# Designed miniproteins, single chains, continued (2): the designs that were tried, part 69

Each design is a single chain, and the fold is of that chain. pLDDT is the mean over its residues in the fold that is shown.

## One batch from the design tools (miniprotein)

Design m6387
Fold by ESMFold2-Fast:
Structure m6387 (fold): chain A 57 residues (1-57)
Amino acid sequence: MEAEKEKIIEEGIKIAQEKGFATAVMYALRKADELGFSEYEKLEIVMALHPVGVASL
């Protein structure tokens, strides 16, 4: 469900800011796996987290 994916992305962004991108990716992928998301949906989530690092430059 789209809302679940958005929630994971928002939580991942907060984790990325506090603990770094790698930790955020691990968290997001674990949550996506628990919810049964596809590999492509997991990649979409990871890509959505990447702009946080770029925007913070």
Scores: mean pLDDT 74

Design m6388
Fold by ESMFold2-Fast:
Structure m6388 (fold): chain A 91 residues (1-91)
Amino acid sequence: SIKKLTPEQIEKRKKALKASVDFLLENPVKEPPVPQEEVERMLEEIERLEAETSDPELLELLEDARELIRQGQYVTARRVLEEIRELHESL
């Protein structure tokens, strides 16, 4: 069966995601606050992904997602986590 992502597609998406995240960390978007429970759920997901992956690029992106949460970029952090999850599932 054909995988959703090839190794070349995974590498390209990792680079694109890292470039986007680096830009957003340097140019924070003001987002409305979210309930504390949603923040806790995102942090729990980061912790689970950190425990499941040994890929250093994904680990760096997970640290970046934590920083987006610290900056209050919650919607952005959620989208980044969705992309990290898809990349992790493709490894």
Scores: mean pLDDT 83

Design m6389
Fold by ESMFold2-Fast:
Structure m6389 (fold): chain A 79 residues (1-79)
Amino acid sequence: PVGSLRVETPDEEVSEKLAEELARIAKEYPVEFAMIAGNEAVLVMRFDGTPEEARAALREIEARFEEVGARVVSSALDL
């Protein structure tokens, strides 16, 4: 499964916190592509497990981004 997230930040301070959290996520999850540009970020992950495991991982990543003050604008899982 391929998971994709689009995220927005309210300010530069949260963008810096998002970058730090994304670096941690990239060590824990199979990140295929990541980009942060201004107040927007895109993350693409290629999971090798089940769709259920991929959904659980996406929910955890979304929660971690929201904890740093970012907003998840779109979330998609391609099976």
Scores: mean pLDDT 85

Design m6390
Fold by ESMFold2-Fast:
Structure m6390 (fold): chain A 82 residues (1-82)
Amino acid sequence: EEERKLQAKKSLLDDLEKIEDTIKKNIADLDKQIAALKAQKAADPSKAAALDQQIVSLQVTKSLYESLLDLKEQLKKEIEEK
């Protein structure tokens, strides 16, 4: 039971580690997109409602990527017993 669970955690951690750089790049790209949309909103407040929807969508996506990095750290801690 525990051996099977540990193997599953190691597999997931390995998968997350393989895509860690991609996740970090995606977060950086999302930050740039959010900043660009906020700048557009500041330049033209009449578009605020549509831009706010896009900003919220990107912020939710960013939060999901950040949650994957948090999951990686939690799994690493559980596996390494550090």
Scores: mean pLDDT 81

Design m6391
Fold by ESMFold2-Fast:
Formats: sequence, structure tokens, C-alpha cells
Structure m6391 (fold): chain A 78 residues (1-78)
Amino acid sequence: SSSLNQAQAYYGAGLVALKNGDYESAIEYFTQSAKLGDKEIQGDSLLYLSIALEKLGKTKEAEEYRKKALSLGAVEPP
């Protein structure tokens, strides 16, 4: 399988973990998605990674990843 297909699978798993309140698992999945994905998937993954970090009170790390995600063209979900 291509690295892009693996990135998409990790991104989906991260979203499920976030919905379930499993923020530690979400961080791991979005981290893997960002490493394997193209610029668009990397940006979106880093944005959701920042949201999961905020939920765990890791506000400084969350802001760093959020800024990087926005620089890659990611848009905040409504």
C-alpha cells in the first residue's frame, strides 16, 4: 500500500479516537498520519493533533502544532 493510503487510515483512526475521548490514541494516530501523508493530510492531521493536545492540557504543544497546521493550509473545523 502507498504511504498516502496508510496516512488516510491513521487519520480516520485518529478521528474515531477523538470522538471517543481517547486523546492519547488520537495523538499517536494523527502523528503517524502527519509523517506519512502529503501536505494536505499533514496539515489536517497536525490540526487535530493540536486539538487532542489541548484536551489533555498540553496547551503550549497544541499551539505549536496548530500554527504549523495553519501554515500548511489547514482550516479550523466549524
Scores: mean pLDDT 85

Design m6392
Fold by ESMFold2-Fast:
Structure m6392 (fold): chain A 96 residues (1-96)
Amino acid sequence: GTEEALELLEKGAEIGLNGKDYAGAEKAVDLARKAVETAREGGAPPEVLLALEVAEGMARISLGVGKASGLPDEETARMVGKALKAGIEAAKEAVK
């Protein structure tokens, strides 16, 4: 449940932070979406699910803003990765 969702989100954050193109940023957002689905299906606590949903939403917004503003691909990917990393920390705090 929660551990599997966090593992997916951590992988998304790593791909985003090391991303060199929009494809990497899009894959990071896709992994965040899968993390939310995994947490929801696994019956994660509401506070954890909320943190993951906020992280996924912020990552999606970051990707959209990067594409719309013509930001460099690496900068867009890094922005997505940072949003996911912040969500991981919030979710870990919510579990404790």
Scores: mean pLDDT 82

Design m6393
Fold by ESMFold2-Fast:
Structure m6393 (fold): chain A 105 residues (1-105)
Amino acid sequence: MLEEIIKLSEEILKIHVKLFGDEEKIKKEAEEAKKQLDAALDEVGVPPELREAIRKLIETSGVAGMVAAAFLLEEYAKEKKPLEEIMKKTIEKLKELVEKGKKLL
């Protein structure tokens, strides 16, 4: 599941670069997203398993991992459901975002 989230995040990043292309702007957006993610981690008492998944996503996929981590936190904040269910919903959201992005290319 985590590997699938990483792949989908990378695909979304590729689409974003094609649509909005500018390395400097993408880098700036990544830094803002990282700050929001850090704040969200502090506000939401996330379980250790989710925190570790988020850490691994960021370490493994950088900017792409931050997008996926934001979706995981959003799902957790809404319902506080088991990690497997949160990951499945995140995968569905990422798949829809990829399909929508492809239609704009």
Scores: mean pLDDT 69

Design m6394
Fold by ESMFold2-Fast:
Structure m6394 (fold): chain A 73 residues (1-73)
Amino acid sequence: SPAEAIERARAHLEALGKPTVTPEQVGDAARAAGLSDEAVKRAVELAKQIGGDTVTLDEASRAIAEAAVREGV
């Protein structure tokens, strides 16, 4: 489900141990969580729109959640 994939992506991001992550790392987390290729691309695009070079873990989770719901898992 999208909710389970979002939880897996957040766990991946938290495992990095950083307060902020890059759009590339958001894409890696989404892919590792099992999101579709289109959802991964969307999550990266949204992260860039939110923070440019870096986003907070909450912003990253929000971008992944929107991408998963919009583009699929």
Scores: mean pLDDT 83

Design m6395
Fold by ESMFold2-Fast:
Structure m6395 (fold): chain A 99 residues (1-99)
Amino acid sequence: MVTIVVALKNVSTGEVHVEVIEAETIEEAVEQAILSMGALLTREKVDASDVELVIVSSAELTEEQIERIKSLNFAKITIVSKKFKSKEEAAKAALEILS
């Protein structure tokens, strides 16, 4: 099982959103992360260029997956692959990068 934490910060308001995604494969986790990010941007009516993105993944992303995420044109993108003991540890790491 793969865990991806998505942390998004609106650079104008300072509002932070964090979501934890779990999937059987890295491919499924990345697809769910991209869909989740798009849904949030639509719901909050913000442009990706006004948002900082941090992704913390329990599995290493491929170069193709990284390029796909970069194509979403967020203001700043940080991707970290690291093993975590808990979802809470992974979420905390993502928030610390945004701080």
Scores: mean pLDDT 84

Design m6396
Fold by ESMFold2-Fast:
Structure m6396 (fold): chain A 64 residues (1-64)
Amino acid sequence: MSVEELRRRAESLIEAMEQALKEKDVTLMGIAIKEGEILISELPEELKELREKIERLVKQLKAA
């Protein structure tokens, strides 16, 4: 997967995670946590800001 593809995927996931957190949909939150944990392991150093944002959102979703 290219860096641009990973960036787009990360941005889309961040939007979905923020929406799941706002809606408090436990099913969507669970899916978002799993997708976030997978993507964190795949994101390169060039996308560290997106990785850190996803890590923060995963933490928020787990606490919700």
Scores: mean pLDDT 81

Design m6397
Fold by ESMFold2-Fast:
Formats: sequence, structure tokens, C-alpha cells
Structure m6397 (fold): chain A 71 residues (1-71)
Amino acid sequence: ASVEELAAQAVQAREAGNLDAFVKAMSELSKRLKATVSSPNPAAVPFLEDLEKGKLSVEEAVNRAKALEKL
């Protein structure tokens, strides 16, 4: 899955209360965002925290994931 798809899945799983799907999407997204940079991306950590807290819409999460993957 793309990081955009994983970000959308995380938001949707959280809103549905599907913790297993949420944890899986967050784990895969975290691995991909860390793998795209030579060092930990400081912007990726707040993004994952915002997803965990349910602060992002699907559109916002997709846009932020897309921006972070290019780093």
C-alpha cells in the first residue's frame, strides 16, 4: 500500500474503533516514513502522534503523508 493509503486506513480504522487495523496501518506507515530518510524525520513523529490522537481528517492525513514520503 502507498503511504497515502496507509494514512487514510489509519484515520478510518481509528474512527471505526478498529484498533487492530489502526495499529497495523500505523506500524507500516511508521516503517515507510523512516525508511525514506537517512535520519529520523522530525516532522514524521508529530504526524504519527496527530494520527494517534485523531486530530487529522482523511484528506489532511493523506496530504501530510504524501509530503513526508518525498523527504
Scores: mean pLDDT 76

Design m6398
Fold by ESMFold2-Fast:
Structure m6398 (fold): chain A 71 residues (1-71)
Amino acid sequence: VLEEFVKALKAGDVGHALGLLSGLEDDQDFLNIALVIAEKLKREKVAAYLRSLVTRPVTEEHRKRAEELLK
């Protein structure tokens, strides 16, 4: 799902990217990785939505996973 999320955001398909988050709003690790990706890709509307769902801080492992997915 994270790989599909990256592809959707790189393509500018914000609607598809937000749809992929459906049913994953309770997965804090997924949300934190998705937030780092959205911020790095300058997708502010998606990043703002993810910040509203994230209740735990971004860790170094979340950043590492996001960077690997963006390569």
Scores: mean pLDDT 81

Design m6399
Fold by ESMFold2-Fast:
Structure m6399 (fold): chain A 68 residues (1-68)
Amino acid sequence: TPELVGHYTTLAENAMNEAMHYENMSNMYYMMGMINPSNRDYYMKMGDYYMNIANGSRKLADTLRGKV
C-alpha cells in the first residue's frame, strides 16, 4: 500500500541520517588518532566501533528500501 511505502521510506531516511551521524563520529576519532599517535590504537578502535554502527544503519536503510 502507498502508506506502507511511505512508512518504510521514512524509516530508511532516518536510518541513513543515523548512518551519516555515526560516520562523522568515526571520522572524528580517526582524525584524533592521526593527531595523537601515542593514543592511536584507542582512537582507531573507537573509529572502527562507530563505523560498524554506521554500516549497520546503512544496511538497515537498504533492507527497508528493499521492502518496497
Scores: mean pLDDT 86

Design m6400
Fold by ESMFold2-Fast:
Structure m6400 (fold): chain A 98 residues (1-98)
Amino acid sequence: MMEREKRLIEEIMEILKSYGVSEDDAGVLTNLLLEAMRSKDREKQRELVKQLVEHLRTVSKLSDQQVADVLEELAEIAEKEGHFETAEILREEAERLK
């Protein structure tokens, strides 16, 4: 694994764990986000982000406000890494939860 990808994974997982997400669930959510960022298909990105939102709400049992806050922090990471479409989709889903 490249050092940059390793740091990215660590940063995403630390954000998720800061909201009380378990390490195992944070791993699942991190993989969904990375797959969305690597995808060139906007529809696939939307599907992966919706799966991420559903997992945060139903499996990790976060409130809608906590999910919105997580999505905004993950959008900032995606934007910093140059994944502007994924960041936009994450922010759109966050706004729906407010």
Scores: mean pLDDT 85

Design m6401
Fold by ESMFold2-Fast:
Structure m6401 (fold): chain A 70 residues (1-70)
Amino acid sequence: SEIDQLIEQLKKDLDAAKSPGEAQDVIQRYNAKLQEAIARSSDKEAAQKQYTEALTYAGNKLHEMTEQSL
């Protein structure tokens, strides 16, 4: 699905990010795309769950990066 593809790409781009700022930019770009995909989804409840899981992954990644910074 569109949401599955966006989440996979989000994870790859987050893993490639070298700084918290880069990670935040990735999250911002994919958050916008994911919100649009949810709006177009025929099953908004399932889409919302996938979105929540993606945000949890992104939050954990950003936390790891920020803990290594100032």
Scores: mean pLDDT 79

Design m6402
Fold by ESMFold2-Fast:
Structure m6402 (fold): chain A 94 residues (1-94)
Amino acid sequence: SASAAFLGKVTAAWGFPLPASALEKLVAYLSERFGVDPNDPQLVLAELTRLLLANEDSELEELSRGSGVPLSTLRALQAAFNQAIKQGLLSISQ
């Protein structure tokens, strides 16, 4: 999907490229669970970054169970996201 392709570019920029299968699973879960349009890459990214910014293991465990993406992969993604923020590659406004 366009959203999965967009997330792939974004996560690669954070230093953690995800396989297409994991990206599609994340898009599907975020759409189903939170009602975001799976064809809107910006809304899907906003929802993913909201979950990662919470920095709570319980959020990653729920995301893993719902999407089928391994928890270890999501923890590595969150670490890459946090590192990207520290490097100034990403700024999040509330």
Scores: mean pLDDT 81

Design m6403
Fold by ESMFold2-Fast:
Structure m6403 (fold): chain A 82 residues (1-82)
Amino acid sequence: SRREALRRFEELVRRQLEDAGIEVSDEEVREVAEQIVDATEELLREAERLGLPKAVEHAREALRTGDLDHLAKAQELVDAAR
């Protein structure tokens, strides 16, 4: 679900920024996570429109797991098909 995807990306963003020594507010983390989820959902819709089953699979896995590698693979496949 969108709520679960948001939670996973919030955890990822917070961890990445903390590991980098960057101090951010909870509101900033949520805003960044929401932008990533929104972009991933748009990417999924575009992959479906272009008929790219592997890109659709990667975008869905990114939303399910919060794994940026799946997001990157989905984006690469969509960009190659444009």
Scores: mean pLDDT 84

Design m6404
Fold by ESMFold2-Fast:
Structure m6404 (fold): chain A 57 residues (1-57)
Amino acid sequence: SKLSSLTAGAMIRFSAGEASDYDVAVLEAGAKVGASLGLPQSYIDRLRALVDQIRAR
C-alpha cells in the first residue's frame, strides 16, 4: 500500500541517519492504521520503537 511504501522509506532514512519529523508522522500514522486493521502487535511496536529512536537522536 502507499502507507507501506512511505513507512519503508522512513525506515531507510532512519538507517541512514536522515530521519526527520516527517518520518515520525509517517510511522505514527502507520501504527494507527495498523492497529485499526488488526495487524500484528509486533509490527505496531516496531513502528513505535522507531518513532522513539528518531526522537532520541
Scores: mean pLDDT 80

Design m6405
Fold by ESMFold2-Fast:
Structure m6405 (fold): chain A 88 residues (1-88)
Amino acid sequence: SFIEEVLENLLNIIEEMMGLTEEEKEKIKKSLKTIEDLINLIKEALEKAGRKISDEELKKDFEEYLKQVAESMGLSVEEVKEKLEELL
């Protein structure tokens, strides 16, 4: 599904930014349960890549990204969040 592709793309970017091994990827996938866990992982990836971003800016950028995904799918942002959490 499109939402599975969105999650896979996000995880691939995070993986590249963090330099994760296959075992580390699997551990992270098992630890992800909520949207907040995903946002925290993105923040850690950005920090490891040497990018400075505030929590407020990251949350706003992530929310805007989810709005674009929701628009593409004909869903609400809340429905996209629920579908993402179902895949975690």
Scores: mean pLDDT 79

Design m6406
Fold by ESMFold2-Fast:
Structure m6406 (fold): chain A 87 residues (1-87)
Amino acid sequence: SELEIVERIRKETLQALEEALKNGDHEKAREVIEIALDTLLKYLKNPEVKKIVQKAREEIEKNRDASPEELFEIVRKAFDEILKVLK
C-alpha cells in the first residue's frame, strides 16, 4: 500500500538525516531530503500528498542556510502530515 511505502521512506530518510546531523554534513542532509521528496512525488499519486511535499520543498528552498536540525524538523513534519492523509 502507499502507506507502507511512505513508512519505509520515512524510516530510511530520518535515519540518514540523523547520521548527517551527527557528522555535521550539511550537503549530505540536503541530498537525503531531495532524494526522499523526489521518491515521494514519483511513487505517490495523491494530490494532497503532492501538496505537502511541494510545501516542504518550498520551505527548504527559502531556508538555504537552514541547519541539519531545522531540515530534519521540516521533513519529519511533512512525513507526519502525509501519514495523516493516507490513514
Scores: mean pLDDT 82

Design m6407
Fold by ESMFold2-Fast:
Structure m6407 (fold): chain A 97 residues (1-97)
Amino acid sequence: MEKVIEELTRLTRELEERGRELNNMREVTRAEASVTMYELGLIFGVSEKTLEKVRELALEYAERAEVREIVERMLEILEKNREELRKRFEERRQELL
């Protein structure tokens, strides 16, 4: 799980650096927000229909920001590790309560 979080953090940094380089920070920020929304949707178990719409939105913003490949990798990592993300979130939640 730590490797997954490190990889997502690395991709987020690449996304931000690419956005600055291309002067597309507005669309990059929208893509990043949509990816975060997707991650939260996976953790909280929203419907597959909602997840698909959020995924499409993230990719649309990513395409406009010219960072589609980075965002696609982030979404794939999140999907593959959805159960581990939920487990880690619940463990962290219990520590804070």
Scores: mean pLDDT 78

Design m6408
Fold by ESMFold2-Fast:
Formats: sequence, structure tokens, C-alpha cells
Structure m6408 (fold): chain A 88 residues (1-88)
Amino acid sequence: SALEAFIAEHKLTPEEQRVLALVEEMLARIQEFLAANPEASEEELLAKFEEELRRLAERLGLPFATVRAALRASPTALEFVRRLAALL
């Protein structure tokens, strides 16, 4: 699978693999929202991203502010995954 190939290529730790799986679930829900709402406003898109980021924080047992700060500091999805995994 694409996920298994990515794990092997980047030599992800078990903690990084767990975070990546949750981020993939989050991205899938955002993609479903975008597909269902092609005319969604910027405000609606931001609200959906915030909702999913809060869900990710709850699933990881981390404060929302911490997860949001990690996202803002991460230019790539891989860096975001690694930053969150380092906090577990």
C-alpha cells in the first residue's frame, strides 16, 4: 500500500506510524468534505480543518493548541507527523 511504502521509505518509528495513520484518517475526512462541498467558502474549509485537528488532538491525548502549533511549524506532512510523535 502507499502507506506501507511511505513508512519503509522514511523509516518511520511505531509512534510515527500511529500518528501517520490518524493523520491519514483526518485527511480522508477532509477530502470527503471537499468532494461533497466543492463550493465551500474559505470560512467553512477553515472550520472543517479546525474540527479535524481537534479530533486528532483528542485521539493523541495532546492539547489542541500544541497540535495546532506543530501544524503551523511544519512545512510538510512528514514533519508534522514527526513533531507530534516526539510528544507521545
Scores: mean pLDDT 82

Design m6409
Fold by ESMFold2-Fast:
Structure m6409 (fold): chain A 73 residues (1-73)
Amino acid sequence: NLVEFINEKMKELFEEAEKIPSEVARKILEKYSEEIVELAKKLEETKDPEEKKELLKKLEELFDKIKEELKKA
């Protein structure tokens, strides 16, 4: 379930964001928001299992990157 996956990853990002000043967290999240939306849309539209795997991996790597950037703030 894509929605559950995104919700769990967003929860992890918000947990890290709460540990830093809200303006800093907002700037980091805004920097990546368009890419997250684009990948999520592509994943929703895609019917090919192999393409879905690749997009899920990219989305997961993006969430990990955002989480690390929040931790470094």
Scores: mean pLDDT 82

Design m6410
Fold by ESMFold2-Fast:
Structure m6410 (fold): chain A 69 residues (1-69)
Amino acid sequence: MDMKEAKELVERMRESGRFNRERGDDETAEVLDKGAKEAEKYIKKGDAKKAIEAVKKTSREVEELWRRS
């Protein structure tokens, strides 16, 4: 479950990054891309828990970015 869940969350994050970039929101897209890369690094190491934590951290960063805008 954990590894499959981590991969699914990363794919959704990558999709969100593409949508934001297409809309011209490069700042949000960059945050999402960085988060996806961090999570993928943990997936490569077999650490699904840290990958999921990286996704959650990125989601909070996006929310804070929107709150400041």
Scores: mean pLDDT 81

Design m6411
Fold by ESMFold2-Fast:
Structure m6411 (fold): chain A 97 residues (1-97)
Amino acid sequence: SEAERLLAEALKLFQEATKAAEQGNFDKALELYVKGGELLARAYELSAPLSREAQERARQFAEGLEMLSKQAESLGKKEAAKKLREQAERLRRAAAE
């Protein structure tokens, strides 16, 4: 499905983002996290209504994006922080029954 394709691409982008962060390139990491978060939010929105297991996974991803948003704010990356917060809110909304 399109949702499964988007989820797979989002996870690939998050893997690339983690590698960039490990190399100290946090600007590149944030760019990749924002791209991945957008695809992730779209994937879960397309899959709604979600199973209880998928709701838990969506909430876990939302928590991760909220944490990244706070880190982006602390670095003065206001646009990235805003996008990550909006993506987390979309995931929490998709997880709501």
Scores: mean pLDDT 89

Design m6412
Fold by ESMFold2-Fast:
Structure m6412 (fold): chain A 85 residues (1-85)
Amino acid sequence: SKKELELLAEKMAEYGGRLYAKLVLLAKQAQQDPERLQALQVQLQLMNDARKGMLDMAKQAGIDKDKLEKLFREVADKQLEQAEA
């Protein structure tokens, strides 16, 4: 059902936000390791590209893309704030 797809999309946005935050934190910790930092930055870019593609597909399926993008960002920001505390 559409409601089940919306719930699945929301859970995927939350998981993506947490993964993105973890990669950002690992990149910050890897500042003195240029090879590791470059690899993590490539992973961050790939994750961002995959996220954009998934959001576009969600929009085509009639799911609120902007709501999913906001959820992703809010989860990522919260995880980053908690790790810096």
Scores: mean pLDDT 81

Design m6413
Fold by ESMFold2-Fast:
Structure m6413 (fold): chain A 94 residues (1-94)
Amino acid sequence: SEEEKQALLDEATALLKELEGLISTFPEEEKKIADKLVTEAELNFVGAVTFDSAEWAKRAAELLEEARKLFGPKNPKVAELLERLIEIAERVAK
């Protein structure tokens, strides 16, 4: 439903803000890569909710999973936030 999708977007927005705070502590090279992946995922996530697109939600999940593989092993809290965001993106895709 529209209300459920808006609630998922609001939850994702809060998690993305927390994730951005953690990414701000990364070395500059890693920060640039993480910022690009997370920003592109956020755009796909917003598009998925706005246009009711499962494909954009799946693309957001793929980008977040790439970020998890690159940065999750180094930081368990980053891994947890990314896993929660992936779950939300998969919920939007349903």
Scores: mean pLDDT 84

Design m6414
Fold by ESMFold2-Fast:
Structure m6414 (fold): chain A 65 residues (1-65)
Amino acid sequence: SMAALEAAIANARKRAEEVALGAMLYSGSKTATIEVEQVDETTVKTTVTAGDLVVTSTASVENMG
């Protein structure tokens, strides 16, 4: 469902923002870069970069057969 995918992307972005805040505090960086990418119909990839710290995460959406 498109609605489920949109919700997953929105949720991944919110999680990435929390990770970015933590990464900035931990690394001492003043800025963080957030990249949210749809890898396929059921997978969203998030990359957060703050200073020398890079955090990647993947989230799967339940597939309706």
Scores: mean pLDDT 78

Design m6415
Fold by ESMFold2-Fast:
Structure m6415 (fold): chain A 95 residues (1-95)
Amino acid sequence: SLVEKAREAAEKMIEELRKAVESFDDGVKALNLLHEEAGELRKAGTPEQKAAVDAFLGTAARAIVEALLNPEKAEEYIKRAQAAGDAFVARLEAL
């Protein structure tokens, strides 16, 4: 289902974001992973599902960039991305 794919994608992106805060190379890998997963999630069929996908992807991308620019605040950005992932999955389950 779209919900299961979204949950797996969110968990995978958060895992890579946690690695990204330990090195710049891992940050690049996280951005590349986000781009690949975005291609799959953008196949969401309804406007509401598409909006939920775009909101999550935007938050995840910003969190990765902010973590790379401010490594000392990385845990704050990871928590923000995790909360966005949880909200994204919950929204898709409600649709």
Scores: mean pLDDT 70

Design m6416
Fold by ESMFold2-Fast:
Structure m6416 (fold): chain A 70 residues (1-70)
Amino acid sequence: GPLEEVLKLLEELIARAEGETRVVLMNLLRELKEVGENLTEEQKNNMIKALHKYVPQEEADRLSELLSKI
């Protein structure tokens, strides 16, 4: 489902990430694993904002669409 696809894509991005981007993505992955499908609207919006700040636009857009479907 959308959650499992987001987790997989985040792990792939983390493997290629460095510095602050890696730390942010690791924090997002941890939060997502803890909360799962019980993500609040505020948590989703905060994750989407972080993705657009730290991840290339195409990948951020894809992850944001998947997060909105959780």
Scores: mean pLDDT 85

Design m6417
Fold by ESMFold2-Fast:
Structure m6417 (fold): chain A 79 residues (1-79)
Amino acid sequence: SMAAQIAAAEARVRRLAPLLSSPDRLARLRAMLELQEVYRSLTEEQLEQLDPELRALLVYVAETRSVETLRAEIARLEA
């Protein structure tokens, strides 16, 4: 159901959000990439049904860096 998909997305965002404040840069970048993937997995209708604070975080992450940029930064730090 849509409600179950929204609840799952919100739970994932809530689990990832604290990692954005991690002192570990790699952990922060991986969290941003996962949040970006959550954002891309949702339709506009599903995004509108999210908690406004969680939606704002997903939009912020999507606007801050592209998936390609995040993947490149992660690969560089893992080398």
Scores: mean pLDDT 86

Design m6418
Fold by ESMFold2-Fast:
Structure m6418 (fold): chain A 91 residues (1-91)
Amino acid sequence: MQEGTVLKDGTVVAKSTVETDPDEGWQVRLLNGSGEVLATKSSGPAPTITVEFRFENEKVTDLTAVFRRYAPSGEVVREITLPTVSVSLEP
């Protein structure tokens, strides 16, 4: 599941949840509309991972999340690109 939210101070919060196997690590990269990397988050193996990013002066509609998964050897097992992060002003 993926969510985007704009806070009152103009900060953008992008949340992505991914299920992982206990032996897999992960990394999430957030890209802007020009394909530049704005932020990365990574972690070791866990059953469920939730990632939150905060931005200033970026347009939420231009964000793309790229998930990379790693084997215990450090090799990239899978790369998944998610659509542009959508935000809603409605609950």
Scores: mean pLDDT 60

Design m6419
Fold by ESMFold2-Fast:
Structure m6419 (fold): chain A 79 residues (1-79)
Amino acid sequence: MDAEDVKELFKKVKELIKKKDYESARKLIEEFINTVLGESGDLTEEQKKKAIETFLELAEKGEENLQEITDKIIEALVE
């Protein structure tokens, strides 16, 4: 997944948040997390939840910088 895919994902998530469709937004974010991080066994469920929540907050605030997004997700996943 490249930077353009992440930006499009962020845009879609932001639109879903505006519509209050948080379930669809979470599914898109979960797909991104699974794609970037690989197997579901690599992370605890709590770490995955933190990553999803961090992504949602960043999308709602309009953050589109891939490096910033990745850094904050890693921060949320790494204890």
Scores: mean pLDDT 69

Design m6420
Fold by ESMFold2-Fast:
Structure m6420 (fold): chain A 66 residues (1-66)
Amino acid sequence: EEEEVKLKVNRKALEEVIKKYEKEGNLQKAEIVRHILENLKEGEELTLTVTENDKELIEELVEANE
């Protein structure tokens, strides 16, 4: 099952997510979030399509953006 999640770019929140993945050794996920920060400006809207397995990652991004 795939769901769409809208996320407003919050640089500080995304930097915390990058640090979390780097600590876990998940360099691939850390690189994806870093690439988002490099290419998007603060306050821009990002729409993500996720699988059931990636839902936890997206939930973490939404929680961090609160």
Scores: mean pLDDT 66

Design m6421
Fold by ESMFold2-Fast:
Structure m6421 (fold): chain A 100 residues (1-100)
Amino acid sequence: MDEILEQGIRAASEVAPEAIRNNNGEAVEKVRKYYPALAAPSLEETIAELLKIEKEPGTVEEYLKELYENGLEEEDLERIVEALHEGYERAKKVEEELKK
């Protein structure tokens, strides 16, 4: 997968734990909503959820659209899902700690 896309998603995922620590309710809700996306089996559903994660205006959305139109490969999908999964696992652990 393109390192720029993967790095962007990873950066967005890493922001989620900080948002939880700061009691940012909106960000916490978004993190929780993305857990179902990680269980989505289809490429289309996964891409749709990733478009929702856009933290940088237009950057991730435009890049994902271009990849989709050019035929996103299975290898690329696996990289994206892996990076997203790692980020949400960290966010989940931080949330659990905040709840005591």
Scores: mean pLDDT 46

